Designed miniproteins, single chains, continued (3). Designs and how they scored, part 63

Each design is a single chain, and the fold is of that chain. pLDDT is the mean over its residues in the fold that is shown.

## One batch from the design tools (miniprotein)

Design m10171
Fold by ESMFold2-Fast:
Structure m10171 (fold): chain A 88 residues (1-88)
Amino acid sequence: MSVLELIKKGMERIYNEKENPKDVILEVAEELGLSEEAKELALQVLEMATGSPVEKAFKAIATALIYEGKLSPEDLKKAEEYVDKLLS
């Protein structure tokens, strides 16, 4: 599964299924092979971010993926558009 598809499915799980953002973010990070440092960064961003649960989770996972060099600017834009569509 692509990085973009894993992000989209994670956001749907939080928004539609009301799953815990921390649990979803850690599962996505594990599937994407993120380091423990990147996982810790994601959790810190999740606690400090503003917005809805899905917005906080998206900021968390996107930041960790950018830190690891695993999220392209093009995929970031597509993921942002997807989150905006979920919230509209």
Scores: mean pLDDT 85

Design m10172
Fold by ESMFold2-Fast:
Structure m10172 (fold): chain A 87 residues (1-87)
Amino acid sequence: MILAKSKEELKKMVDDFIKAVEYYAEKNDLIGIRYILDNFPEILKKEFEHLNLSPEERKEYIQKLIDVAEKLGLTDSLKKLKEFAEE
């Protein structure tokens, strides 16, 4: 099963995702970054529904992803994440 079983597991998953994106950015691996970021919003949406997260909790996770995309200058990923936040 691909869904986190708890809010604590989801937090670890998001933290691991951010570390992976930062790792690929340090290696200048644009393919790795795109592969991860293209798939993560869909996974995150399923996790939010499965765990019935509050609007505040959802916003915190999305903001962490926006912050890392802005920090790394990932313009296309940033647009996608902002669209996901506005839905």
Scores: mean pLDDT 74

Design m10173
Fold by ESMFold2-Fast:
Structure m10173 (fold): chain A 98 residues (1-98)
Amino acid sequence: MKEVEEFYEEVKKTSEEVKERADAMITMSPEEAEKVFEEGSKLLKENIERGRELKEKYKEDKEAVELAEKAIEMALDALAHLSDNLILHMQRHKEESS
């Protein structure tokens, strides 16, 4: 249980940090925004994979599985937020370039 609880807290912190960086993407150059997306998406995907591993490891512990699922959902939500901000950044720069 403690391993899954520690993972949940780590994913929560990481997801919040990625969302904060994503919100700042609108003020970045296209190159900087791409880098934030690449680094953020990699980190979140690694967290999703670890969450899946913890679900398998603790599959007989319903509370541990539910906590790992919540962590995966937080990482997926942060990935969606990151993707939305990249799309918004691309749209704004496309309109200004036209």
Scores: mean pLDDT 83

Design m10174
Fold by ESMFold2-Fast:
Structure m10174 (fold): chain A 72 residues (1-72)
Amino acid sequence: TQTYDLESTSGKKGTLDVDLKKKTGTATFDDGNTYDFNLTVEGDTIYGTSKDGMVTAVIDQKKKKAYINVFG
C-alpha cells in the first residue's frame, strides 16, 4: 500500500491510499468525504475511475501526487 498527497480540481486536499496489487485506491479528503477507485497503471501515471464514472483520479508516481476531478 502506498499513500499519495491528494488535491481536487476545486482545491480540496486529502490523501489517496493505493493498493497496486489489487489495483484499487481510496481517497479521503480533509472534509471527511471518501471515494473508491479502480486503478489502471500506464507507465509513470495511474488512472482511477469510480464505479459510476463521475469521479476520476490521475496519479503522478514520479511526483508522488494525485489529482481528483469530481463531477456531480
Scores: mean pLDDT 78

Design m10175
Fold by ESMFold2-Fast:
Structure m10175 (fold): chain A 73 residues (1-73)
Amino acid sequence: ASVEELQKVAAMLRAFGLRIPDDLDLSDPAARRAFAERAIAFLRSLDPSLVLTEADVLDYERLRAILTELSRR
């Protein structure tokens, strides 16, 4: 994923309620991995039945589909 796509992902998760630092460096692979782990944990706290990978939460369209489904519950 591009940095621009990851910024859109971060903005969407922030809008949905995840607390994300403003200084998050998504170009750093370690920070990106930590961000993905936090996103997965956050989404699973809303629905423990979710099976999520790093690829699912870092892809804008996949994340949008997941959040749209969660918003119906």
Scores: mean pLDDT 78

Design m10176
Fold by ESMFold2-Fast:
Structure m10176 (fold): chain A 96 residues (1-96)
Amino acid sequence: SMKQKIYDFIREMAGTLYGMSDEDIDADLAKRDAQLKKVDEKIKAGDEKLAKVKEMTDKLMKKVVEAYEKNDLESVLKFIEEEIEKLRKEADEWLK
């Protein structure tokens, strides 16, 4: 697999360029494996972070619903277009 080829390359590089022993490389890989095994614990802790993302989405949805309840289709479409434009500009700033 590509992952295995990358691991083999890292092992070769670490031994040749950085003078790492096989024991040092195995210790580093074991540390990374232990981190992966604890991912489930960190996923549970991630619920709070996911809640913040949902809060942002809920705020956007509330504005869309308010526009829909108060205006015709043209007004709703204009509101959506303006919000998409804002999100696009924010995304462009985040990608810089």
Scores: mean pLDDT 66

Design m10177
Fold by ESMFold2-Fast:
Structure m10177 (fold): chain A 92 residues (1-92)
Amino acid sequence: SSSAEKKIEELLEKGKKGMSDLIKMVKDKSSIDEIQKKLDEIDSIIKEAKELLEKNKDQIPQEKYVKYEIEIGSLETGVKVFNHSLNIEKQK
């Protein structure tokens, strides 16, 4: 495994933890500002993971590349769902 693979995997795990934290924050009725800050943190993680994946594309086995793309896509979908819910709440 390359150091790039390990860094991407670390970022993906951090992103997954962030999503878990968001679910708990919604359950615990955290403020809109706190939820937005957590979403912004996850967005930064996603961007860093995407940049590392693209930069190191030729050094990453294709099967791992596809796996990382799927996991990044899952995180992006989760963020979009939370942003949609937050925007509905803000319009009231």
Scores: mean pLDDT 86

Design m10178
Fold by ESMFold2-Fast:
Structure m10178 (fold): chain A 80 residues (1-80)
Amino acid sequence: LSPEEKKFQAEMEERLDLIREAIEAAKKLPESKKEEILKQARELLREEEARVEAFEPKFPELSKKARERLEEARKELEEV
């Protein structure tokens, strides 16, 4: 992988970890605090979706895999 591709993947993993941590935390919290954390997770997801779209013309295969992972995270967020 190129340095740019490695950076993209590392940033994606970091954001996905934060989103999943927020989902797990939300499952243990009352509704008022749950919504605050889920809002943060949705914002991180939206930012990464935009980043993936921007990188797709240059790295279509990497972006496709990233999009699949973001879609999984989105479904997990909607199920909380």
Scores: mean pLDDT 81

Design m10179
Fold by ESMFold2-Fast:
Structure m10179 (fold): chain A 72 residues (1-72)
Amino acid sequence: SMEKRKEEITRELEENNLPEAREIILEALEKQERGELTPVEVAELIGKAGEIAGTTKYSEELVEKLKKLMEE
């Protein structure tokens, strides 16, 4: 389950050419798997990764999409 989610997120970010954001997100997901972060905290870090990439709309859209992905 978690490995499939990581793979889907990796494809999404690579398709959007966001390698820096991808690394941050994958690290956050690894911490979530270890029980160090909640899904909500991971989504917040994903939003910050989008901000670092310099795109406000991307941050909002990415957070919403990834929250839905992580709920499944």
Scores: mean pLDDT 64

Design m10180
Fold by ESMFold2-Fast:
Structure m10180 (fold): chain A 66 residues (1-66)
Amino acid sequence: MTPNVQFLIQLLKMLGYNDGAEELENKAKEKVLSARTAAELAGDILQKQGKEEEYEKLLESVRRAE
């Protein structure tokens, strides 16, 4: 599993979406995911939960910290 995919799984777990995190982890085990594909899948999962905006705010915060 790539570090980017692992980061997204951890992010989903931190936000309380354990089912979404498990779904992404299972997809990553089934095939190698690019960072782009993993981010798209995580976005879809968070959109289902209605938390896409919260995810975007967190990513912006991470970008500023780096």
Scores: mean pLDDT 66

Design m10181
Fold by ESMFold2-Fast:
Structure m10181 (fold): chain A 89 residues (1-89)
Amino acid sequence: MDEFLEAARRLEEAAQKALEEAKRFKELGDTESAEKLEQLAKELRAAATELLSYVAGGNRDLAEEARRRGEGLMAQADKEISAAKAKAA
């Protein structure tokens, strides 16, 4: 059970990081990267909410699927941040 609560926390942290990076790229004039990261932050928060909902409902299989989906979103956010930083270099 703690593993799913920790996963949800990591998804919220990833969403916050994506929003902070989106603000940075927007200030640099990279509105495309900023918009992508803002959308990923919304998806990360939605995944955290979905994960917690399945945990509360006692459905471990759906919670595990939501956790894996969230991990994919975190990887995508990191990839978009790295790509945007490479463009700025």
Scores: mean pLDDT 84

Design m10182
Fold by ESMFold2-Fast:
Structure m10182 (fold): chain A 61 residues (1-61)
Amino acid sequence: SSMEEQIVEAALATFREAKAQGLSRAQLETYRAALLRGLRAEGLSDEHIARFDAEAARLLA
């Protein structure tokens, strides 16, 4: 996988861990926003950012 795919998977792993540790929905939404800002700052493509965002949304459903 590309380096960008690895960065997305690392971000998703961190988000899944936060959920597993029992963070509230409000805390998880704040964390999702922070991770999205981080991915944009790293210069990830819109497609990779959208993949993270879609999976994070699914995990919050």
Scores: mean pLDDT 88

Design m10183
Fold by ESMFold2-Fast:
Structure m10183 (fold): chain A 83 residues (1-83)
Amino acid sequence: SAIEELSQAAVEKLREALEKLRKEGKPSITVTLTFPSQDARNAVIFALHKEAARLGAYLSVIVDGNTVTVTIFDPKQVLPPLA
């Protein structure tokens, strides 16, 4: 389905963004995605969280209508010190 194809494309972009983040020594990378529907948006957000968990990455997700801003973090570099 179109939603499954969008989810797979987003997961691949997440992997590329994480590789770029680690290669460039940056603490985070932000990407913006726009979707044709709320169902496509929700399916992609779910797929991204699952893949981030497998890769040991942290995500911040901000939703504005059908536009999603995803920030990917390297937990080794950006985790706050324990209080």
Scores: mean pLDDT 78

Design m10184
Fold by ESMFold2-Fast:
Structure m10184 (fold): chain A 86 residues (1-86)
Amino acid sequence: DAERAELLAELRELDREVEARADEVAATTDEAERERWREELRELLRRALEALLREGRVEELREIMETHGSAEMREVFEEALRRVEA
């Protein structure tokens, strides 16, 4: 199941990037830098999540959001889900 393996790899890559970038943001003392970075991350996540949702792996994404998703990531996930379901 190559498609399944590829999807899992994409989900893990997304999760790792979000975690690494969340840590970076938390370590930053510059509030303006944090806000700019959150905006960039939000758009990146929205596009990535929409692509993954179109593949039909909603439950896997929801599980990741619940266990590892930041507040921003969960908001973007809900927005992406609404757009794909429409």
Scores: mean pLDDT 69

Design m10185
Fold by ESMFold2-Fast:
Structure m10185 (fold): chain A 88 residues (1-88)
Amino acid sequence: VEEAIERAEELAREAEKLSKKGGTMAGAGVGVALIALGVSKVTGGDEEMLENAKRAAEKAAAAGEAAIEGAKEGDDELAAERAGEALG
């Protein structure tokens, strides 16, 4: 969970830089990363909930990374599709 949270924070910072350039998909990446952080923080203390939070955080981090890479390539539609797939 901790490593997934750190990765989500890194993705949020990178997506914020892209969002300042006016990319809608960069904002989506920030949203996904922040959701991962929120889920991990709220579900602390229960082992089953921590395992689910870790999985959700890992998926959200992967989706955020995919969205950021797609935005960098200028393929916002592909980025959105890949983010959706990673989240489930």
Scores: mean pLDDT 58

Design m10186
Fold by ESMFold2-Fast:
Structure m10186 (fold): chain A 99 residues (1-99)
Amino acid sequence: MKLIAYVAQTEDESLAVVVDEETKIVLGVGHAKGRLTPEEAVRLALEDAGLPDKKVDEIIEVSLDTARAYEIKFAVDKAILKHNPNETELKKIYEEAKK
């Protein structure tokens, strides 16, 4: 599993998303008020993913709009899992990431 983190920062907020490069699935999102370091924002995203002891292979700085697009995708994927009890493939990807 190759993990890439996309990080966006303003003076008022920091947003990081951790993505599995192979599946293109967003595994976790870290969102905080104020400006964090990229490493601190990535740590929050890894904790959200259930992978606090994992390291990302790459950190890429992106626009806030790009990071928000990934955050929206994560919310949509979570909504699919919550409302579609027979959605096993997406659930399996998220469960495998926790091993």
Scores: mean pLDDT 73

Design m10187
Fold by ESMFold2-Fast:
Structure m10187 (fold): chain A 91 residues (1-91)
Amino acid sequence: MEKMKKEFEEAKKEITELLLKAFREGVLNDPDRQSELAGEILKLLLKVSGVGEDKALETTRKLVEAAVKAKSEEELKEEIEKVFEELLEEL
C-alpha cells in the first residue's frame, strides 16, 4: 500500500506538471499534441502499481478533458486533484 501511494503521488506530480505546461503553452487545441500528451500521461499512470490499462486510459481521458475545459491554472489544478482522488478510491 505505501509503495503504491508513493508511486501514485510521483505520477500525480509529473502529470500535473505536464498538464500545466500544456495549458500555459496553449497547445491543447491541437489534436496531435493532445494525443502526445495523452500518451505520456498513460505511460506515467501505467507505472503505478495497481493501475490497470482500462483505468489508466479512463483517467488519461478525464485529465486531458479537464485541461481542455479549464479556464485557469487554479481550476485545472482542482480538476486534476478530483480525478486523482477518484482514481485512488478505485484502487
Scores: mean pLDDT 81

Design m10188
Fold by ESMFold2-Fast:
Structure m10188 (fold): chain A 98 residues (1-98)
Amino acid sequence: SLVEAARELVEAARRGDLQGAVEAGIKLLLEAMKQVEDKKAILKLIGAILRLIGLSLDPSTSPEEVLRITRAGLEVALEAEPDNKELREALAIVEEAL
């Protein structure tokens, strides 16, 4: 569930668990990608996932940066699928944590 993945991300970020936040963010964007048919949106989501992987290699990264990149990916997914209620709920959960 996108909503469950979004909550997992927020909980990891609140704990200061950078590795957990990155893993949850990647999981959330992979689930969002399954909801999207637009090729350009899928490529942008892949770019966001690759950026999250890059953050896992940077010891100076904050959980807030993970939340920002994941939010941007969810915004791309929701723009491609504007009537998708689960994407909208997941985005709201991530935005409330920022």
Scores: mean pLDDT 88

Design m10189
Fold by ESMFold2-Fast:
Structure m10189 (fold): chain A 79 residues (1-79)
Amino acid sequence: SKKEEVRREFLEQGLAIGEGSVQMVDPETREEGLKRIKESLERGKKLAEEVGDYGKRMYRQLETNAKGLLELAKRRLEE
């Protein structure tokens, strides 16, 4: 179903955000990690536009998870 396809795509973007957050811990890959997170959020936003309220809800969850991972990465870099 389209709902299952959308869930799969958001899961894939979530995985890419996770990978990007790990890359941000390493100074050598930090810029690549941040770019990956930003690109995955943009892809999630475009997916949300196709699916209406359900897509918007999924995107908000993706954005919330990305913010949490970015804050965790920043705290680890400042310690």
Scores: mean pLDDT 79

Design m10190
Fold by ESMFold2-Fast:
Structure m10190 (fold): chain A 67 residues (1-67)
Amino acid sequence: TKEIEFTATEDLKEGVFVNDSDVDVKISVYVNGELVAEEVVPAKSEKTIDLSKVKKGDKVKIIAEPL
């Protein structure tokens, strides 16, 4: 499991998440402690995830969990 936290410096729209591993990865996006997006990125693929709920000043936490 990998985790990243940051404060948004601008409103976001979307993010591309690349999975170079041999296993599917679940991406969970939390904004101010609320789950706003949850997607599975299949092994050796990429997926565009909607981040439009992230606004400037929000506390963002992204968790990547191998399945």
Scores: mean pLDDT 83

Design m10191
Fold by ESMFold2-Fast:
Structure m10191 (fold): chain A 64 residues (1-64)
Amino acid sequence: SVESTKKIARAMIEYAKSLIKEGRLDEAERVLEILETYLDVVPELKPEVDELRAEIEAQKAAAA
């Protein structure tokens, strides 16, 4: 179960990275919101999720 959750979370991280690269920041934020619910099971992925969130915020600030 944990291994399956980790695989799904990893796939969602890659999807969020793709959305960020495409400038689809609002969609990337929704993916990160779901990913945060998985961190209770895979807390080792928190640094990657935090990095993605920081990237989204940086790009939004640059666009404002």
Scores: mean pLDDT 83

Design m10192
Fold by ESMFold2-Fast:
Structure m10192 (fold): chain A 84 residues (1-84)
Amino acid sequence: DELAKKLLKLAEEKLALGRVLLERGRELLKSDDKEVILRGIGLVLRGIGDALEAIILAEKAKKLSSDPEIKEKADRIIEEAKKL
């Protein structure tokens, strides 16, 4: 369960990063400045990558643990990442 807990913590960190990057990126995409829009695209792509990593890490945590609390937290992370 130690490894599953570490993967779950990393998944939560990736979810939080993905959320921040997607929010900031979407805000920059509202700009009329081409360079600001390009930075926004970069942040959106990074945010998508972090969200996908959160899903992969959470799914691995579920496979490594029979603990229902770990499975429940992993399912929450996967669901939240899919909504980003």
Scores: mean pLDDT 88

Design m10193
Fold by ESMFold2-Fast:
Structure m10193 (fold): chain A 61 residues (1-61)
Amino acid sequence: SEEARRELEEGIEETMRILRALFLGDLSELTEEDIERLEKMIEEGIATPVHKELLEKYKKQ
């Protein structure tokens, strides 16, 4: 369906922004929705230490 395709595309874009932030250190491309997802990943116990570090760096800004 178009809805499923849109959700998949949004998820890929979000993942790519997070990966760029992790590897390039550029936090400027992260959205509030990306940060909310990182917080949820930490809460669910699926976040890596690098995801936690990324969230901490963002919160210091």
Scores: mean pLDDT 72

Design m10194
Fold by ESMFold2-Fast:
Parts: sequence; structure tokens; C-alpha cells
Structure m10194 (fold): chain A 56 residues (1-56)
Amino acid sequence: MLTEEEILSFARSIGFPFSRRWLTEELLGRPGPEGYFENEEELRAFIRELLAQKAE
């Protein structure tokens, strides 16, 4: 599983806005929500929530 730092580094290399669907499909293996992360803070919040849910 990708770490928060690895995901953030990848998003920074691609640039913002960053696709929500790509991240959700890579981490959960299922269709993700539509839309984009406009900035790094939005992505960080989502990653933390997603990792907490995946741990269960």
C-alpha cells in the first residue's frame, strides 16, 4: 500500500488538480468518486481518511 508521502510526491510530480478516481482505484481497487483535489491539503485529508478506512 502506498504511504501518504509516496502519494503526495506522485501528485506533486503530476501537478494539481489531481484525480480522485485514480487514487481511490489504486488504493481500494474499486471505482472512485468523480472530481479532483485542488491542492495538497485536500489530498492529505482524503489520504488519511482512506488509509484509516482501509486498515479496518
Scores: mean pLDDT 70

Design m10195
Fold by ESMFold2-Fast:
Structure m10195 (fold): chain A 58 residues (1-58)
Amino acid sequence: MEAFEKAKELARLALKGKASRDSAITGISLYLMREYGLSVDEATELARKAVAEVEEEM
């Protein structure tokens, strides 16, 4: 799933840049809405899932 892989890439960059979890989720959600045309709910859920998986990898 291309949107999810991109969300994980952005999550890794945001967390390495010392962004908060909430800031990362917000930024990724806005990107997914703009780039992939996802709804607010879909983008936010996907961003939360991507951030959670990246946090588990770290």
Scores: mean pLDDT 81

Design m10196
Fold by ESMFold2-Fast:
Structure m10196 (fold): chain A 81 residues (1-81)
Amino acid sequence: SEALEEIERIGKVTGLEPVPESLERALESESAAIAALIGARFATAYILAKRNDIETLRELGFSEEEIELGKLMAELDEQYK
């Protein structure tokens, strides 16, 4: 599925390739695809919320509800680490 493909792509950039340039490039180049895919969109909100990059989420066109869900997931993940 398209959403799973985008989530895997983002995950590889964030997890396996810890290069800020590649991470920013992947998120920027995939912004339109991410916006079209609910799964990847939510994954992006989660990842950027963990980085505390809320402004970037707004620039990518995320709603306040999507941002709040991403923040909630990031908080829950960190609390249970």
Scores: mean pLDDT 63

Design m10197
Fold by ESMFold2-Fast:
Structure m10197 (fold): chain A 82 residues (1-82)
Amino acid sequence: SLSSLSLEEMRELMEEALKKSDLKLPEDAKGFEKTKEEILEAYAQALSALGETNGDLEEAYKLLDKNKTALGAALIYQERTK
């Protein structure tokens, strides 16, 4: 579970997931400087967005308002549910 990871482990997983996805983040992308609680909230938002879009990452990305932390969390969720 993501909640069992340290803040640094969460950041590393999100950075690796973003790197593997080859997604270009916008210049105004937010995230990764958040507390563990804020990252877990972003993860919950990512799960909700992916549920609404039936796993469509591009549509979920629009719902996540280009939030770097939430996008990273969404990518981790997709990788773990494959």
Scores: mean pLDDT 63

Design m10198
Fold by ESMFold2-Fast:
Structure m10198 (fold): chain A 65 residues (1-65)
Amino acid sequence: MTVLSYSGAELNTETIQALKNLIDKVKSNPDYTGTITTSDGSTISASGKTITLTSPKGGTLTLKV
């Protein structure tokens, strides 16, 4: 499992909840693909077994499920 730290940006509760929800969807259906944009402009995308969070400040967090 490869985990990269979120670079310099604080994760708000909305972004954390969206990330957890997306992880659960990928675990339930590993073929799931989707993108969620939060109110702060952060983008969370799932493709295959990889979830990528991109902050509006340019920080990126990558998780393998």
Scores: mean pLDDT 70

Design m10199
Fold by ESMFold2-Fast:
Structure m10199 (fold): chain A 82 residues (1-82)
Amino acid sequence: ETKTFTAIVEKLPDGTWKITIKDEEGKVLGEGETDKSLEEIKELLVKSTVEIDGKLYEIVEIVEEKKVSENVVELKLKAKEI
């Protein structure tokens, strides 16, 4: 089975990035902060795993990228059950 997740990547005032991953219903699945670049963040999101209701999903690709503002990027992620 495949699912679509949304990652919201926000640049904080200190230059770090806050990443929030949400499911199709808007439920927060995970949050993190990193000093890595946006490109490094996108590389790390691919092949990462997310658990939903006891099932594991691997993020296989970034389907869409939307620049919401100078400091906010919205990524649409495709995930497959493993």
Scores: mean pLDDT 82

Design m10200
Fold by ESMFold2-Fast:
Structure m10200 (fold): chain A 100 residues (1-100)
Amino acid sequence: SVEEIIKILEELAKEAEELLEKMKKLSVEEAKKLAKEFLEKLYERLKPYLSEESQKKLEEIIEETLKELEKAKSVEEVIEVLRRGLARIGQIVAEEIEKL
């Protein structure tokens, strides 16, 4: 259902904004851990609503984002990496919604 996907996206977007603000007060290692946990949660919640092609694209974006998170040396870099990953994920979900 489009309504269910939109509701999940709105909830995830709100949680992401709260997470990014919280990360500013954390160590780099704590910020990386929270970013990884959020990406896992996002994958599990979105996967059932995506085609096999979109699921594979989502998995690839998450894998690339996780590799970039391992290289991050500051909380600012963790936030930037997560924001880029989330933007790419948003694009995949938007494409799925347009297919209906």
Scores: mean pLDDT 85

Design m10201
Fold by ESMFold2-Fast:
Structure m10201 (fold): chain A 98 residues (1-98)
Amino acid sequence: SSGVMTAFQTTYTNAQNLADNATQTGSVQQAQQARDYAIGTSNTGLILSRSNPSDTSYVQNMLDSLSSRFNSSGQQNPNGRQQFQDGSQVLQNSRDQL
């Protein structure tokens, strides 16, 4: 449904923006928030794929994209590296469940 898609896209955008901000500021707190939104993105992605199986490829691509960005952010922000690695792992684990 459009509502589930909107929720997935909103959580994805929040995770991406927080990861970008954490990379620019070096903030561990923002990196932790980005990880928490990555968990939310993983959960909403699983719900979206189960509700609309035709969206599965789209969800897989978005989770892979966000995971790649988190790995890049962790390399640029050593203070938040563990949080970005945790987020990336959650995203990949959810992608593998699809």
Scores: mean pLDDT 87

Design m10202
Fold by ESMFold2-Fast:
Structure m10202 (fold): chain A 87 residues (1-87)
Amino acid sequence: SMEEKIKAFNEEVSKIHKEALEKVKELVKNTKDKEELEKQIEEIIRETSKRIREVGEKYDIPEDLLELYVNLVEHELRQEAEKLVKE
């Protein structure tokens, strides 16, 4: 069913998001150069968005819903990265 597909999609996206957030935390902790840090964070966001789209395609998720998830995860990763850099 579509409900089962959305549930499986949400579980995989949650794992992808957690992995991306941990990578961002490690980069902020270990990267001294601000320009390099910003480039590496954007690369994590790019790869994360690609993985989410691949999972969405695997579960035949509607494009509108898929884009909403991608945009929300990208926004959250950028916001958390900025918070971590300011702390």
Scores: mean pLDDT 86

Design m10203
Fold by ESMFold2-Fast:
Structure m10203 (fold): chain A 90 residues (1-90)
Amino acid sequence: MERIKKLKEKAELVIKAATQYAKQAKAHGLEDIAKELEKIAKEAKEEWEKFLEQYKKNPSQELIDEMEKKIEELEKRVLELLKKAREKIS
């Protein structure tokens, strides 16, 4: 249960961060970075919804591990785009 709660918090944080950074990128004229961040936010939402549906039907440790890896990958992509945005603004 603790892992599921932590994953939900991480997924929500990724969605919120990607959405906010996308708005900031647009404000600075970084449309390509904004579009990539919007894609990550959508991807995070879709992956979380799929995880919940699968977990309700057949709860497994493997499913949790897979979702954890997906969230970590999405977090890395957000951080890379944020770094690129900061380099262009700085």
Scores: mean pLDDT 84

Design m10204
Fold by ESMFold2-Fast:
Structure m10204 (fold): chain A 91 residues (1-91)
Amino acid sequence: MLEKALKEKEPEVKEAVEKGEDPKEKMREILEELAGMSLEEVENLSEEEREELLERARRLAEDGDPEALTEEEVRDAAKARIAKSLELEKA
C-alpha cells in the first residue's frame, strides 16, 4: 500500500525536520521519488492522462493484493497522489 511505503520514509521526514526543513516539502520530494517523476512532470500530463492515472491507481487498490503491491503499482499510486495534490492546489 502507498501508505506503508510513505510510513517507511517517515525517518527521512523526521531527519529533515531536525535539520530545519519543511516536512511537507520533504514529503513531496519522497512522493516524487516513489513516482519516478517530478511534480512538474505530473502537472504537464494532460487532463485525460491524469484522470486515467487516478483511475488506474484506484483499480489497483481495489483489485490488487494490498500486501503484495509491486514497485510499479507503488509508483502509479504515488503519481496519482501527486496528481490529486495538484488538483486540490489548483482549486
Scores: mean pLDDT 69

Design m10205
Fold by ESMFold2-Fast:
Structure m10205 (fold): chain A 65 residues (1-65)
Amino acid sequence: MSERAKLALEGAENVAATYPGLTVERVGEEEFRLTTPGGVYTVTAEDSEDEITRKLTGAAIDAAA
């Protein structure tokens, strides 16, 4: 697992710990899925840091709503 994917997964798990409606599932070596009541977000190895941040923020907003 790359350092970027590891940090992104740790960030996602921290958000999930804050918002009970959010779950994180590792679906590949550098891929994980965020499930919220509002939708599903998949982070992939091809995502930029900005795209990862956008997906994590969107998942947190959906889980908080």
Scores: mean pLDDT 76

